# Designs tried in a protein design run: designed miniproteins, single chains. Part 49

Each design is a single chain, and the fold is of that chain. pLDDT is the mean over its residues in the fold that is shown.

## One batch from the design tools (miniprotein)

Design m1689
Fold by ESMFold2-Fast:
Structure m1689 (fold): chain A 80 residues (1-80)
Amino acid sequence: MEAEERRKKLEEEIFRGVLQLVIAVGNTLLTRQGVDEEEVREWTREELKTLFKEEGAPEAYIKKLDDPAFLEELIKEVLE
């Protein structure tokens, strides 16, 4: 039980950290390529969805990426 709970907490922390890292890196790379904000939003959403699915994230986390308000808030935090 302890090992399972510790693993779940690590997964949650990893997913949260990955959210911030993907947004930060994606914004930096796409901005340097002259991609507009709308394209950055779509790229970020798809990239995070793919990453979360590959890491076996709960569907609830994946669904949050389909929420425009959630994604917009994260992108604004990275963009300023």
Scores: mean pLDDT 66

Design m1690
Fold by ESMFold2-Fast:
Structure m1690 (fold): chain A 78 residues (1-78)
Amino acid sequence: TPLEELILNKLLAKIAEIDALIAAHGRHPLLEEAKRLYQETIDTLSSNVGVSPEDIERKIKEAEELFRRGKEAIEREE
């Protein structure tokens, strides 16, 4: 569906951003965890399993929070 495609594109973009940060600054636990949650969400959507939009949105918000905290941690170390 169009909504599913938009979500997948958003998640892929976030993973690419995390990978770029890891490549530039090295591995960070918060970035690794955020990437893992984004990847789990992509895998769930790609598996054609029945998932609620609310559950997907909640997982994305959790991953976004971890990613935000990871970026803040990198900024504090520089």
Scores: mean pLDDT 80

Design m1691
Fold by ESMFold2-Fast:
Formats: structure tokens, sequence, C-alpha cells
Structure m1691 (fold): chain A 91 residues (1-91)
């Protein structure tokens, strides 16, 4: 995707401010995708989005990103995981 190419270019250029902005955008897009999948009861898409977000969180920790940013993403993901389990119980 264009976003992935732009992130790679920012990383190679050492533009960490731009890299963080692009990372936040990617996280927001995955969180929105997860929320939409939960609302539509698309469990396969929801589970894939959760896996993608968990992988992003793990990479952020390995690369030494700001812990407060990581915690905020984890809290958002946990709330959406709870919403997914509630959606599963209603069927």
Amino acid sequence: SELTKEMEAAYEAGDYEKLVELLIKMIEEQLKKLLEAIKKKDLETAERAIEALEEIIEEMRKEGYDERLIEAVEEALEKLKEALEEAKEKE
C-alpha cells in the first residue's frame, strides 16, 4: 500500500516524527476496520484485524516506541476485544 511505502521511506530517511504520524494513521485504520467488522459480525475480519494490531504493538515495544502510546493502543484494542466477545454471545 502507499502508506507502507511512505513508512519505509520515512524510516530510511530517519524522519521519526513522520514515521510516528504514519504509524498512528495505520493503527487508527486497523481499529476502525475492527470496529466495523464487529458491527457487521464479520468475525474472520475482526480476528485478523486483532492479530494485525497485536503484531503492531509487539513491534512498537521491540523498537522502543513511547510506552504511553503503546498503552493507549492496547487499551483501545482490549475494549474492542470485549465488544467482539459481546457480539459473539448475542448469536
Scores: mean pLDDT 75

Design m1692
Fold by ESMFold2-Fast:
Structure m1692 (fold): chain A 80 residues (1-80)
Amino acid sequence: MSDEAIEAELEALRQMIPLLRKEAEEARKAGDEETAEALEKAVRYAEEAIKSKASNEEIMELILEASVYLIKAAVNKATK
């Protein structure tokens, strides 16, 4: 991907992190530990991607990992 496309994805993740943290906290209060853990892992991978000075490929792998955990959290909420 171009540098501008990767920076756009990283900016989207920066905007999502506070929302994901709020959602993880709400899941914990509801007793949904699985959703909370998935959201916390998504935040961790997103933060690593944002802080990474590695290759574009490594940054994209971190973005994909964050996305996988976001999907897991969404599925867990839908099946609760």
Scores: mean pLDDT 80

Design m1693
Fold by ESMFold2-Fast:
Structure m1693 (fold): chain A 83 residues (1-83)
Amino acid sequence: SALQQQIAELDKKIEALNAQIKAETDPKKKAALAGELGKTQSQYLYLKSQLYEKQGDTSKAASLYTASQLVEIGGELEKELIE
């Protein structure tokens, strides 16, 4: 499905961002890449939620949607260095 293709593309983007983070030595640039990773992971989980909802698995869809929101919140906290 189109949703599965979008999910696969986001998964590849997550892998690319993880590789860039590992190679990056500048803490500021590394933090910016980590922010993009969190945003991309949130989108990935959201689209997986939509896929499961379309398949009739409302419980799994709800869990993935919640996970998407938690990743987004966590990413914002990390970006602001509020630890």
Scores: mean pLDDT 80

Design m1694
Fold by ESMFold2-Fast:
Structure m1694 (fold): chain A 83 residues (1-83)
Amino acid sequence: SSVLSDEAVAEEMRRIYAAAIGAVVESETGDKVSDVELEFEDGRVVKATIYLKESGKKLVYERVKAADGSYEWKLAGVSKAEK
């Protein structure tokens, strides 16, 4: 279809982002990701909360703009995962 809703596209992008961030975090930590929660502002992803299965840790990553105008994900916090 040549007509798409912004809401449908946004929902699919959330799923894609969660899967991609989870895969990167698994590679970086060596742990398994059990859940990924994304926070959006103005239609842009700004935060990802990742729940690790093996360690039981909760990682908070923030999406920040680098000096060159590109975006980076920076680890902002590590805590115990919610039950």
Scores: mean pLDDT 78

Design m1695
Fold by ESMFold2-Fast:
Formats: C-alpha cells, structure tokens, sequence
Structure m1695 (fold): chain A 100 residues (1-100)
C-alpha cells in the first residue's frame, strides 16, 4: 500500500538523518540551541519524506496526493518528529542515539 511503502521510506530517511546527526555530534558541529537543531532536522526530514511520497505517486502513474494520502504523510511526519525530539533529549543528557 501507499502507507506501507511511505513508512518504509520514512524509516530509511530517519536512519540516514541519524547517521548525519551522529557525525555532526562527533565533529562538534551541532547547534547549541536545541530548538534550532529540531527545526533543521525536521525540515530536512519533511523535505525527504515529501520527495519519497511524490516518487511513490509517479511510480503508480499519479500526479497528486489524495486527501487520505496527505493525512498519512502528515501522520508519519508527526510520529517521526517525536523520534527527532527523543534524539535531542538524548544529546542533551550525553546519551547514545537509538536507531528507529
């Protein structure tokens, strides 16, 4: 289904963001402001998730998201933003990040 394929793509995107975040952390390049870090990661994730949704539609011969598919995209985005918040809390506490 569209939802299953998008959720699989979302998990892959999130793992790639995690690796990028760990590298920035190791190099001491993380923003000091946790809200700025959250905004940057959420924007990057959202952009990649939307691109994945568009790719899935094109493979299915469609040009636009239905209202239900857009709702699924929004739900996945909100769920994954909670995971990004957890990463930020772990960084603040000096804890290792956990793969989704």
Amino acid sequence: SFEEELRERAKRILRELLRKLEKLREEGKLPEDPELLFAQLSLEFGQELLSAAVEILKKRGRETLSEEEFRILEEIFEQMKKEIREWIERIKNGEPLVEP
Scores: mean pLDDT 84

Design m1696
Fold by ESMFold2-Fast:
Structure m1696 (fold): chain A 90 residues (1-90)
Amino acid sequence: SEKLQRILEASVYLIAASVYLVLGKKEYEKGNLKEAIELLEKAIEYAEKAIEIARPLAEAGDKEAEAILRSAEELLEEAKKLLEEAKEKL
Protein backbone atom coordinates (compact mmCIF):
# COMPACT_ATOMS: atom_id res chain seq x y z
CA SER A 1 0.00 0.00 0.00
CA GLU A 2 1.34 3.43 -1.01
CA LYS A 3 -0.37 4.97 2.03
CA LEU A 4 1.31 2.45 4.37
CA GLN A 5 4.73 3.21 2.81
CA ARG A 6 4.20 6.96 3.40
CA ILE A 7 3.12 6.36 7.04
CA LEU A 8 6.24 4.21 7.61
CA GLU A 9 8.44 6.90 5.99
CA ALA A 10 6.91 9.60 8.25
CA SER A 11 7.43 7.32 11.30
CA VAL A 12 11.13 6.85 10.42
CA TYR A 13 11.60 10.64 10.12
CA LEU A 14 9.82 11.15 13.47
CA ILE A 15 12.13 8.57 15.11
CA ALA A 16 15.20 10.32 13.62
CA ALA A 17 13.91 13.71 14.86
CA SER A 18 13.35 12.27 18.37
CA VAL A 19 16.90 10.84 18.49
CA TYR A 20 18.46 14.14 17.37
CA LEU A 21 16.35 16.10 19.91
CA VAL A 22 17.52 13.82 22.77
CA LEU A 23 21.16 14.15 21.66
CA GLY A 24 20.80 17.92 21.21
CA LYS A 25 19.34 18.31 24.72
CA LYS A 26 22.22 16.25 26.16
CA GLU A 27 24.85 18.44 24.45
CA TYR A 28 22.97 21.62 25.51
CA GLU A 29 22.98 20.46 29.17
CA LYS A 30 26.76 19.83 28.91
CA GLY A 31 27.31 23.36 27.54
CA ASN A 32 28.40 22.05 24.10
CA LEU A 33 26.35 24.73 22.34
CA LYS A 34 27.78 24.31 18.81
CA GLU A 35 27.12 20.54 18.85
CA ALA A 36 23.66 21.14 20.38
CA ILE A 37 22.78 23.60 17.57
CA GLU A 38 23.84 21.12 14.83
CA LEU A 39 21.83 18.28 16.44
CA LEU A 40 18.75 20.48 17.02
CA GLU A 41 18.86 21.67 13.37
CA LYS A 42 18.80 17.98 12.34
CA ALA A 43 15.87 17.34 14.72
CA ILE A 44 13.96 20.24 13.08
CA GLU A 45 14.82 19.01 9.55
CA TYR A 46 13.50 15.48 10.22
CA ALA A 47 10.43 16.70 12.13
CA GLU A 48 9.51 18.97 9.18
CA LYS A 49 9.90 16.00 6.79
CA ALA A 50 7.60 13.89 9.00
CA ILE A 51 5.03 16.74 9.07
CA GLU A 52 5.18 17.18 5.26
CA ILE A 53 4.31 13.49 4.75
CA ALA A 54 1.84 13.07 7.65
CA ARG A 55 -0.22 16.28 7.21
CA PRO A 56 -2.13 15.40 3.98
CA LEU A 57 -2.77 11.85 5.28
CA ALA A 58 -4.01 13.20 8.65
CA GLU A 59 -6.26 15.73 6.86
CA ALA A 60 -7.71 12.77 4.90
CA GLY A 61 -8.63 11.15 8.25
CA ASP A 62 -5.83 8.62 8.78
CA LYS A 63 -5.53 8.15 12.57
CA GLU A 64 -1.91 6.90 12.50
CA ALA A 65 -0.90 9.93 10.41
CA GLU A 66 -2.79 12.22 12.87
CA ALA A 67 -0.72 10.78 15.76
CA ILE A 68 2.55 11.20 13.82
CA LEU A 69 1.62 14.79 12.86
CA ARG A 70 0.79 15.73 16.48
CA SER A 71 4.04 14.21 17.82
CA ALA A 72 6.15 15.80 15.07
CA GLU A 73 4.58 19.26 15.62
CA GLU A 74 5.21 19.06 19.40
CA LEU A 75 8.81 17.93 18.78
CA LEU A 76 9.34 20.73 16.24
CA GLU A 77 8.18 23.39 18.75
CA GLU A 78 10.44 21.99 21.50
CA ALA A 79 13.46 21.76 19.17
CA LYS A 80 12.95 25.33 17.84
CA LYS A 81 12.69 26.79 21.36
CA LEU A 82 15.84 25.00 22.51
CA LEU A 83 17.69 25.98 19.29
CA GLU A 84 16.94 29.69 19.91
CA GLU A 85 18.09 29.35 23.56
CA ALA A 86 21.32 27.64 22.41
CA LYS A 87 22.00 30.37 19.81
CA GLU A 88 21.43 33.12 22.43
CA LYS A 89 23.99 31.47 24.77
CA LEU A 90 26.58 31.00 21.98
Scores: mean pLDDT 92

Design m1697
Fold by ESMFold2-Fast:
Structure m1697 (fold): chain A 59 residues (1-59)
Amino acid sequence: SMAEAQALIARGRALKEQGMQMLRTDPSKATEAIGIVLRGIGLELQGALLGGLPFSVVA
């Protein structure tokens, strides 16, 4: 559903922000930060697939 797709995309964006902030504050946690960012990207992709893309080009 679109509501679920949008929720996944929003959560993915939040995780990417968390990971990027962690990387800026403590480079020694780069591996953990990168993992969080990748998880965020994964959620955004799942949301796009579930919703049939984040936007409609035709409609």
Scores: mean pLDDT 78

Design m1698
Fold by ESMFold2-Fast:
Structure m1698 (fold): chain A 64 residues (1-64)
Amino acid sequence: GAALSAEQRANLEAAVDEVIRRLGVPEEERAAVRAQLLAIGRTLPLSVRADREALLRALHARLR
């Protein structure tokens, strides 16, 4: 995939982890769900990925 800055990676990881916590994903499924959300996050526009709140809302909407 495209290279992300350390800040962009941290924002994406934090947003994914927040969505996983809100969904109460079982520990045995967390790795698969996390990988799926990271893949979705990487396909979002850079403007969305740069904003933690926008990224969190976009990821949450995808799982609705």
Scores: mean pLDDT 72

Design m1699
Fold by ESMFold2-Fast:
Structure m1699 (fold): chain A 103 residues (1-103)
Amino acid sequence: DEELKEEVIKKKQEFLEEFKNTPKQVYIDEIKRLLLEAGLSEADAEEAAKLLVEAIEAAKELDMEKAEEKLEEAKPLLTPEEYELAKNQLKLVYQMSLELKKL
C-alpha cells in the first residue's frame, strides 16, 4: 500500500505539472474530440469544449465561482451524465491546483 501511494503521489505531481503547462487549445481539441465521440454535433461539441476549458482554466486559477458559471453555460449542451462527469472533473482539477499551490 505505501509503495503504491508513493508512486501515485509522484505520478499525480507529474500530471499536475504537465496540466499546468499544457496550452489551452490542446485541451479544447481533446475535449471536443471526446464530445464528438459521445454523439454531440460538431458545433455543440466545439462550444461545449470551449466552455469546459474556460471552466478548467478558472479552476486552475482557484476561481471556482467562474468555473461553475462556465460549467452551467455548457450544461444545455451536455447530457446529465456528461454534466456530472464534467462537474466531478472540475472539482478534481480545483483540488489538484490547491495541492500544487502548497508544493
Scores: mean pLDDT 75

Design m1700
Fold by ESMFold2-Fast:
Structure m1700 (fold): chain A 86 residues (1-86)
Amino acid sequence: MTEEQIEQIREVERRLLEEVAKNPDDEEVVRRAIVRGIREAIKILYGLPEDASREEIIAALRELMREAGHSDEEIARLIAELEAVE
């Protein structure tokens, strides 16, 4: 991971925290903010284009989570949440 990628991920985190801070008790708003943050982080980490398809983002996320040691059940759950938010 490059310093530029780290800074871009920090910016995604900052935006996520700002969105959560606006509606911290709204579980739906919090969940959607987290899912959007994950999508942006995956695009940055894998060098995907700004208009990357959902399928490309999901494929990159599956590979990342498997390399990180997550179970197939954990991966399936996160992908289902990602698809529900668009």
Scores: mean pLDDT 73

Design m1701
Fold by ESMFold2-Fast:
Structure m1701 (fold): chain A 93 residues (1-93)
Amino acid sequence: MVELLSIKAEGKGNTVTVTLEVRSSQPIDEIDVYVQSLKTGETKKMQLLSEEASDNVYRFVGKAEFPELAPVVSSGTVFVGNEAFTSPLVRTP
């Protein structure tokens, strides 16, 4: 079973931090997280670091910098075996 538990995007200055939590009874093959600036349209693929895993819960944290303060949107897709699970779209304030 794979369950997307949460996705959160936080902006501080020019830095956006995205946190994704996933419950999976199987190893996670790949995580693709993208962030897009709503002002410039610039899209960045985030490289996420696994922070902690407990009871089949995986926490992934990534950061991206944009040259200008603007709201950003983010979405993640988790690949496990032959299945793909896409998070809701989240936005910084």
Scores: mean pLDDT 77

Design m1702
Fold by ESMFold2-Fast:
Structure m1702 (fold): chain A 69 residues (1-69)
Amino acid sequence: MIEELIELAINDFEKAVERIRELEIEEILELIKAVSTDERLPPELKRRLVSVLTAELLRKIGEEIDKEL
């Protein structure tokens, strides 16, 4: 999954974003770690992908907090 998502981000960023939205919090955290150390990603694409992953992570954490209210 992680390798497929990195390859997808290089070839079709929009489709990679759609798949990221379907991931669980733990999977997003694993992806952030993998992307941060991946040498295959251009610096600009890496930064953009980490930004999307971080935004999605924060959104999902917010949803969990809202359920506890």
Scores: mean pLDDT 77

Design m1703
Fold by ESMFold2-Fast:
Structure m1703 (fold): chain A 78 residues (1-78)
Amino acid sequence: MKSLEEMRKLFEQEKQQLQAAIEAGQQIAPEEIALGEEVYKAMIEQHENPDPKKWAEQVAELKARAEALEKRREEQEA
């Protein structure tokens, strides 16, 4: 339960940071925008049908995708 509260706090922080980044860089690649949209959809879905297990999995998946995308972008050596 405490871990769920920490996850929620982390999600809110990351969501705000991602939202600010998206707004600052609207010209960013569609994949980054799509990730932000998926985060928003997952949040709404969990609000309408609360399932802590699914929520934790979705958060982990989205976080992993965000980290991979961030690294991919920085790793551009073309």
Scores: mean pLDDT 66

Design m1704
Fold by ESMFold2-Fast:
Structure m1704 (fold): chain A 81 residues (1-81)
Amino acid sequence: MKEGLEELLRLVSEAMRAADTDPEKAIELFRQAAEKAEELGLHDVAGAFRNAATALEKGDMRTASIYSTAAALLLVGELLE
């Protein structure tokens, strides 16, 4: 479980870094993170990643940043219990 959570944190971190310079890559990474989160049973996290990807598709960087930050915080919470 912990290894999957750490990989999700890596994916969201990479997506957030790519969001400003390569939004198409960021969208792909958020979608991959959403699929992995659902596999781990983290449905709220998966929803946040899907919303971040959708916001980036629409060019809404503010909304994408809010959802990606929320997803990262939820993942940190899962790692800390």
Scores: mean pLDDT 79

Design m1705
Fold by ESMFold2-Fast:
Structure m1705 (fold): chain A 84 residues (1-84)
Amino acid sequence: DTAEKFAKALVEALEKAGTEAKIEELTETKVVLSLSKDGESAKVTFELTESETSVTVKTTVEEDGKPTQSRTEVIPKEKLEEMA
């Protein structure tokens, strides 16, 4: 539920920004997206840990099969509902 809403909202936002996004993997705790823009491609993995009031998202960006960026962010559930 939470991961699916997050994935769909993110894909919609990326497509509106001119980035081609595809959901490669979707589970209750993990979302993997393939992104393509201007001939460049990247794989982004989101690992979600849900709490009562928030979702902790660990984001890993891979280019050419190598991790290039990693970030952990806490998103209030109210913000996720606004995105859906």
Scores: mean pLDDT 74

Design m1706
Fold by ESMFold2-Fast:
Structure m1706 (fold): chain A 55 residues (1-55)
Amino acid sequence: SIEEILEEMLKKIEEGTLTDEDMLRAYFEVARIDEEAGIELAKKVGEAVKKKLAE
């Protein structure tokens, strides 16, 4: 489920459809289960966005 959430977020970044609401929903869903995993999700999404913007 956490991996599935990450994959969905990465797919939306690649498609250019990621919204702030998507990020908040994903963070809270993961953080509800594991707060540290929520922080790691935010870092990975941030790195993916940075890479996409560099293209």
Scores: mean pLDDT 75

Design m1707
Fold by ESMFold2-Fast:
Structure m1707 (fold): chain A 94 residues (1-94)
Amino acid sequence: MTYEEAIEGVKNLGEMLLSQTSDPEAKKALEEMIERVIEIIREIERTGDLEAGRERAEELFAEMLERNKDNPELARQVRMAGQLVLEMMDEMLK
């Protein structure tokens, strides 16, 4: 997988999650999460440090889950996004 393909995949995931979300606060949280994931991928492309980027992504998803623990629907979306993004990063490590 190329970095460009990874960024496109994250953008497509973001569009899917936002299409399923009607709560404006949840939309903002998801948009922030997706933007921060794209920034992490761009940082990996710039530095070549995929392992550090993966750790940053894990920390981001843990932060988003803690921040939104009282919103079970948003927490579920964050868990799904986290699983898909980390699986994508694991594929890039191969």
Scores: mean pLDDT 83

Design m1708
Fold by ESMFold2-Fast:
Structure m1708 (fold): chain A 71 residues (1-71)
Amino acid sequence: AAAAREAARAALLRRLEELARRLEARFEAAGDRAGNVSPEAREAVRRFAALGRLVAAGAPLAVLQAELDRI
C-alpha cells in the first residue's frame, strides 16, 4: 500500500519535470527575452506555478494529478 503510493508520487514528480521542460521549451520559442510570450504560454506557466503551490501545501495526489492533466 505505502509502496504503491510512493511509486505513484514518484511518477507524478517525473511527469511534472517533463512538463516543466516542455513549458520551458515553448516559453523560449515564444521569445521570452523579447517579452513576446503568447497568452497560452503565459497561462500554462501560471497553471504550473499554481500546481507547484499545491505540491508545497501537501495536496492529495488525486488533486495534483487532476491539475497536472489540465496543463
Scores: mean pLDDT 69

Design m1709
Fold by ESMFold2-Fast:
Order: sequence, then structure tokens, then C-alpha cells
Structure m1709 (fold): chain A 74 residues (1-74)
Amino acid sequence: PIVELPDGTKVELPVGPEDTVAQLLGEVGAATGVDAAGYQVIYKGKVLAPDATLADAGIGEGDVVELKPGELVA
């Protein structure tokens, strides 16, 4: 999947369908140097849970997810 950062940067990450959203955020931080621990992954207008798998969210290869800066999640 491709992650779109708030600054418009797109990063393609070597994560699989069995990997979690939390693992995806860790890979973003490792690849970009951004503190992604406070960020949210948004796909199809929904904030994804950190323990959800990419396959459960319907995210496959070539799909783009949006990364949003740390905001309060209710």
C-alpha cells in the first residue's frame, strides 16, 4: 500500500495483508523519520484501529491510505 503524508509525500511500504495498522505506522516512521505514533490511518473516510489487519480493512497492493496528524479520536 501507498501512504499519503499530510505534506503530500507518498511512500510505498513493503507491508502485507496480514500486517496490522500499527505495523504500517511503524514502517512510515522508519521510512520518513516522521513521528507517526501520534498519527491516524484513514481509508474510505474511516479511521482504522491499530490492531486491524490491512486485509480486514480491504487494503491491497497499490491502494492509497491517508495519514492524518495526531488529533483526538473519540
Scores: mean pLDDT 74

Design m1710
Fold by ESMFold2-Fast:
Structure m1710 (fold): chain A 75 residues (1-75)
Amino acid sequence: DEARRRRLEILREAAEALAELNKLSETVSPQELKARMDAVAKELAAKAQAADPRFVLSIELLDNGQVVVTAEILP
């Protein structure tokens, strides 16, 4: 129950960060966007690992310029 709540809170933070990164994609260079994306990814990954060591978050920049977040629970 508590672990699920913590994962949902981190997913909400990830969704908010994703929205901000997608807004930035319209105004900044791909290099600047990637630097911001990498920083956010490291922070969210650290939070996910602290909440549940099986909970993995990754952020990816797609060829169409969109930023996506992938979340998974390892076995």
Scores: mean pLDDT 77

Design m1711
Fold by ESMFold2-Fast:
Structure m1711 (fold): chain A 94 residues (1-94)
Amino acid sequence: SLKEKIRKLIQEIVDAADSGNVEEAAQKIKELMKLLKEAGLEDKFLNYITYIMVEALVLAKDPDKAIAVITQALDIVYKEGDEETQEIIKKSIK
């Protein structure tokens, strides 16, 4: 169940990025973060974001635009997030 939910969210994030939908990508990244926190897997958030970026680079019609969408979505998640969420995202970016 959890593994399938994570897989679905990763695909939805990549699809949103490929379509240029920053708001949808941000929503799906928030859902991924929530699932990982609930499962005690928040330390793996960086690994999943790295995987999403690699998938976007390989599968997107315009990889540069898809990466820009994911980056903008992460900024939205950071700005709207609590202190814990902000710390997790900071570790993912730098």
Scores: mean pLDDT 81

Design m1712
Fold by ESMFold2-Fast:
Structure m1712 (fold): chain A 74 residues (1-74)
Amino acid sequence: SMEELEEEYEKLEKEFLKLLGQLSDEQRAAAIARAGELSRRFREAKEKGDLEAMRETLEEMRKLVEELRAQAAA
């Protein structure tokens, strides 16, 4: 449902914010730019009631968080 997708996205955003403090300035800037674009797409999909677009954007955000975890661990 839309509510479940919103809850999962909020959870990923909280993890994203925690990871930002563990990144270099260059990595942080790139991550913020990518997250901003994904948040814009998620909002647009929500406004249109497009659950498939919301799921696709959620999956891209999940991939971003995993990439940042790898960067923070290096």
Scores: mean pLDDT 86

Design m1713
Fold by ESMFold2-Fast:
Structure m1713 (fold): chain A 93 residues (1-93)
Amino acid sequence: VTVEEATLELRDVGGREYEGTLTLADNVTLPAVGFIAEEGTSVEVGGVTLEFEAGEILAVGHASRRARVVARAKIVGEENGRITARGPAVAVD
């Protein structure tokens, strides 16, 4: 399990869901789906707990058919249903 910074570039697809890309600090880019988190949302990944504030993005990137990257990101840019967000990501090898 590794924890690193991720950048998300996501598009609103309706139903409070987003699709796009998750880019890790090493410039690996993965397809990702994201959701707006509610206050008190908590996700455990590989023994690491991510605690969310309201309005943060919970995103899941697929590194392989079985491996996942889960990110907690804050929105840093928003335009016409497209968002850029940044935050820690937990990668499970």
Scores: mean pLDDT 77

Design m1714
Fold by ESMFold2-Fast:
Structure m1714 (fold): chain A 92 residues (1-92)
Amino acid sequence: MIEIQFEPKEAIIEKGESLKIILNWTGEGENDIKIQIKGDPEEIKEIRTDKKQFEIEIKNIEKSTELIVEGKVKGPDGKEAENKQIIKIEVK
């Protein structure tokens, strides 16, 4: 079974810092991964990989915000897993 988790769930950073979001999933073989970050700017990333972890760096965070991160992983058998996470970012 494919499961998806995002880290961190919340972060406190200094103005202009970057935040690294780690996506972890389980499953067999090569996976098609689609990651959509809804915020400013909106970002969509699609990759095909046999790795079970992916890192996204959000650069130049100037204001406190909430990122909506949606992950979708599709296995070679066509089965899909989806997860949606809100990541709260506080800028000092």
Scores: mean pLDDT 70

Design m1715
Fold by ESMFold2-Fast:
Structure m1715 (fold): chain A 56 residues (1-56)
Amino acid sequence: MISKEEALAYAEKHFTPEEVAEIRELLAQHDEVDIEKLEKAYIESRLTGKPLLEIF
């Protein structure tokens, strides 16, 4: 697991500004995140069209 600050930095490098906004909202509700879980949720969000917040 990584801190929410590290997860946000990762998101800002690899995701669009709209996706980063969704991730910021997700991270506000969690103390730390699993980077693998975040990546899997992102891939599923892109494939299904569901918001990242509903998948994670």
Scores: mean pLDDT 70

Design m1716
Fold by ESMFold2-Fast:
Structure m1716 (fold): chain A 57 residues (1-57)
Amino acid sequence: EREELLRKIIDLSVQAIKYAVLYTVSKNTDPELAAKYKAQLDELAKEINELDKKLKE
């Protein structure tokens, strides 16, 4: 269902924004922690891309 798919993309995007903020804040104080937040961002981006691909099919 396209509507359900879009809702999931939005929810994941909100989570990605949260981790982007955490990454930015942590970059100067804890680079190791920042790297973990970036990894979470990359995982969320992968999930969003998979859903976007399904939407475009």
Scores: mean pLDDT 82

Design m1717
Fold by ESMFold2-Fast:
Structure m1717 (fold): chain A 95 residues (1-95)
Amino acid sequence: SISQIRRQARDVGIQVYNQNIRDGSVPMSIDDGRQQFIQLMNQTPHYSDNQRQSVIQGIDDYINTDPFMAGQITYAMVVYIQTYIDGVNRMRQQR
């Protein structure tokens, strides 16, 4: 289900976030991450509006989880989006 794909993607994003905190660095800024997110969404024109909204909500959930650490969350957001997109694409191809 879409809900399961979203949860799995979120878990991967959280794992990456925790790793970045331990390492004390992030590969990109929050602004760069948001731009990357927009580019990824633009590369998936076959996604439904509901799917796009779910992805956006997931990103906002990460930011809202720890707004003080938003910079550390940025890469996790990109990983989450990519993982979610990949999961949805797999589901569509395996129909």
Scores: mean pLDDT 67

Design m1718
Fold by ESMFold2-Fast:
Structure m1718 (fold): chain A 70 residues (1-70)
Amino acid sequence: AAKAEALARAVEETVRAHGNDPDLLASTVRVAGRALGLSDEQIDAMVQAAVENAGKSPEEIAKAVRDAAA
């Protein structure tokens, strides 16, 4: 889905620029998800995926976020 891909890209760019802070990842997903018009349920799932994978590579975090929105 285009919205999930856009959000995953935003998360990957945030991790590359600012590192793997779980609070920053959760904030990025919430702000970008709301801006993209995602449901609260989709945003919550994507926040959980980002936080659970925060210690991994930017690519793995982005994949987890994208997969959670599917």
Scores: mean pLDDT 79

Design m1719
Fold by ESMFold2-Fast:
Structure m1719 (fold): chain A 66 residues (1-66)
Amino acid sequence: MDKEIDEAMKLITVGVHRAIGDDETARLFRELALDKGVPVREALLEAMKASGAPKEEIEELEKLLK
């Protein structure tokens, strides 16, 4: 739980820096995971999609989170 959240936060930080370079994705992730109870992996991918991350980056993350 806590370890999984920590790893997800690190992945989001790296992904945002790589794709967008802002904290908007982190806020969307928190809303999805904490407010709506979306599983961490799905919340990460949805936040990236909503922030306009490239499809290729989303697919790379999906493979890592398998």
Scores: mean pLDDT 65

Design m1720
Fold by ESMFold2-Fast:
Structure m1720 (fold): chain A 92 residues (1-92)
Amino acid sequence: SLKEQAKALHAEAQAALAAGKLEEAAELYAEAMRLYYEANKEEYMKLTGASEEELEELLELAIEAAKARILGDEETAAKHAAEAEELLEKIE
């Protein structure tokens, strides 16, 4: 299932991060996040009332924030996280 694949990729990302393989960890986290989104998309749309486009924008901001954090770019990570929070406030 997509959820099982996402869980496996997340575990691999954590292992890569622990091993200092930052770029590999960032890519694995991004893939895991995309699969979690795909697995739960219908439920997220129903619970939030957000459009598919709004949820995809949130996903991309979350992915870029996570990748930046893993690579040590804390300023870029914080910027994308703030943009995601602002978008969430507009949806709610």
Scores: mean pLDDT 82

Design m1721
Fold by ESMFold2-Fast:
Structure m1721 (fold): chain A 97 residues (1-97)
Amino acid sequence: MEEELKRAEEEREKIRETVREILTEAGIPQEVIDKILNESVSSEEVEEVLKKVTESFGFESLLEMQEELVVRILEAIGDPEAAEEARRYFEELRKKA
């Protein structure tokens, strides 16, 4: 249905907005964020951004940064149950590490 396509687009927009907010808080320039969100950035640039985000938020590992990013995105798109599931998933990964 057309409403399902609209919801998918709105959800995609919320994800982009959440990622933009997180990267902005980490001090990443808007032009770099725009390139990442438009999939126009090189792997090297992505690695540099991930390092900057991890350092800016004081995360001990990339795993902690990924957990926070995924949870915030899921909460932003209105799926708190999926956000809780994601937290459990990352907790299990930490137990294995």
Scores: mean pLDDT 67

Design m1722
Fold by ESMFold2-Fast:
Structure m1722 (fold): chain A 87 residues (1-87)
Amino acid sequence: SPRRSQAIAYVDQIIDTVRNETNTGTALRNVIRLSGQVIALLRADPDVSDDQRAQVDSRFGQAIQYIRQGDFDSALAQIRQAQQIIR
């Protein structure tokens, strides 16, 4: 699906942001924006269940809280779990 491929591409950008962005505020803004774009694509994908979307949204929410705490390793782990659900 073109929507699935685009969602995966945005998750890869989130991973790159968490791994390489040194400014916490910039990382936070980018992760919030990109995760919102992923969720919008998954809502438009008929092959994605409500439960799968809720799990992905929950994982991104947990990642955002870890970034707020400066815990980028735990944030990355949550994003990778979201990536596995999307794939």
Scores: mean pLDDT 89

Design m1723
Fold by ESMFold2-Fast:
Structure m1723 (fold): chain A 75 residues (1-75)
Amino acid sequence: MLLGRVARPSDGTTTPIVLDPETMRLPLEAVKVGDKIRLVHDGKVREGTVTEVNEEGFIVPGVPALPGDEVYLIE
């Protein structure tokens, strides 16, 4: 399920993935620790597990994000 598009860069380590609220299909509250996330950038797919959720977004180790990247929740 599409969550939205990335609003600002994330390094895939400590900085959260922050979604553009105008592109969000689900509220941030739909994302939980342990959820699997798919990120699509320029035809490349990266997947990871959410380890932290805060007021700004969520952290997925090993998955760097760039503005405009599509973020999907894997059910």
Scores: mean pLDDT 77

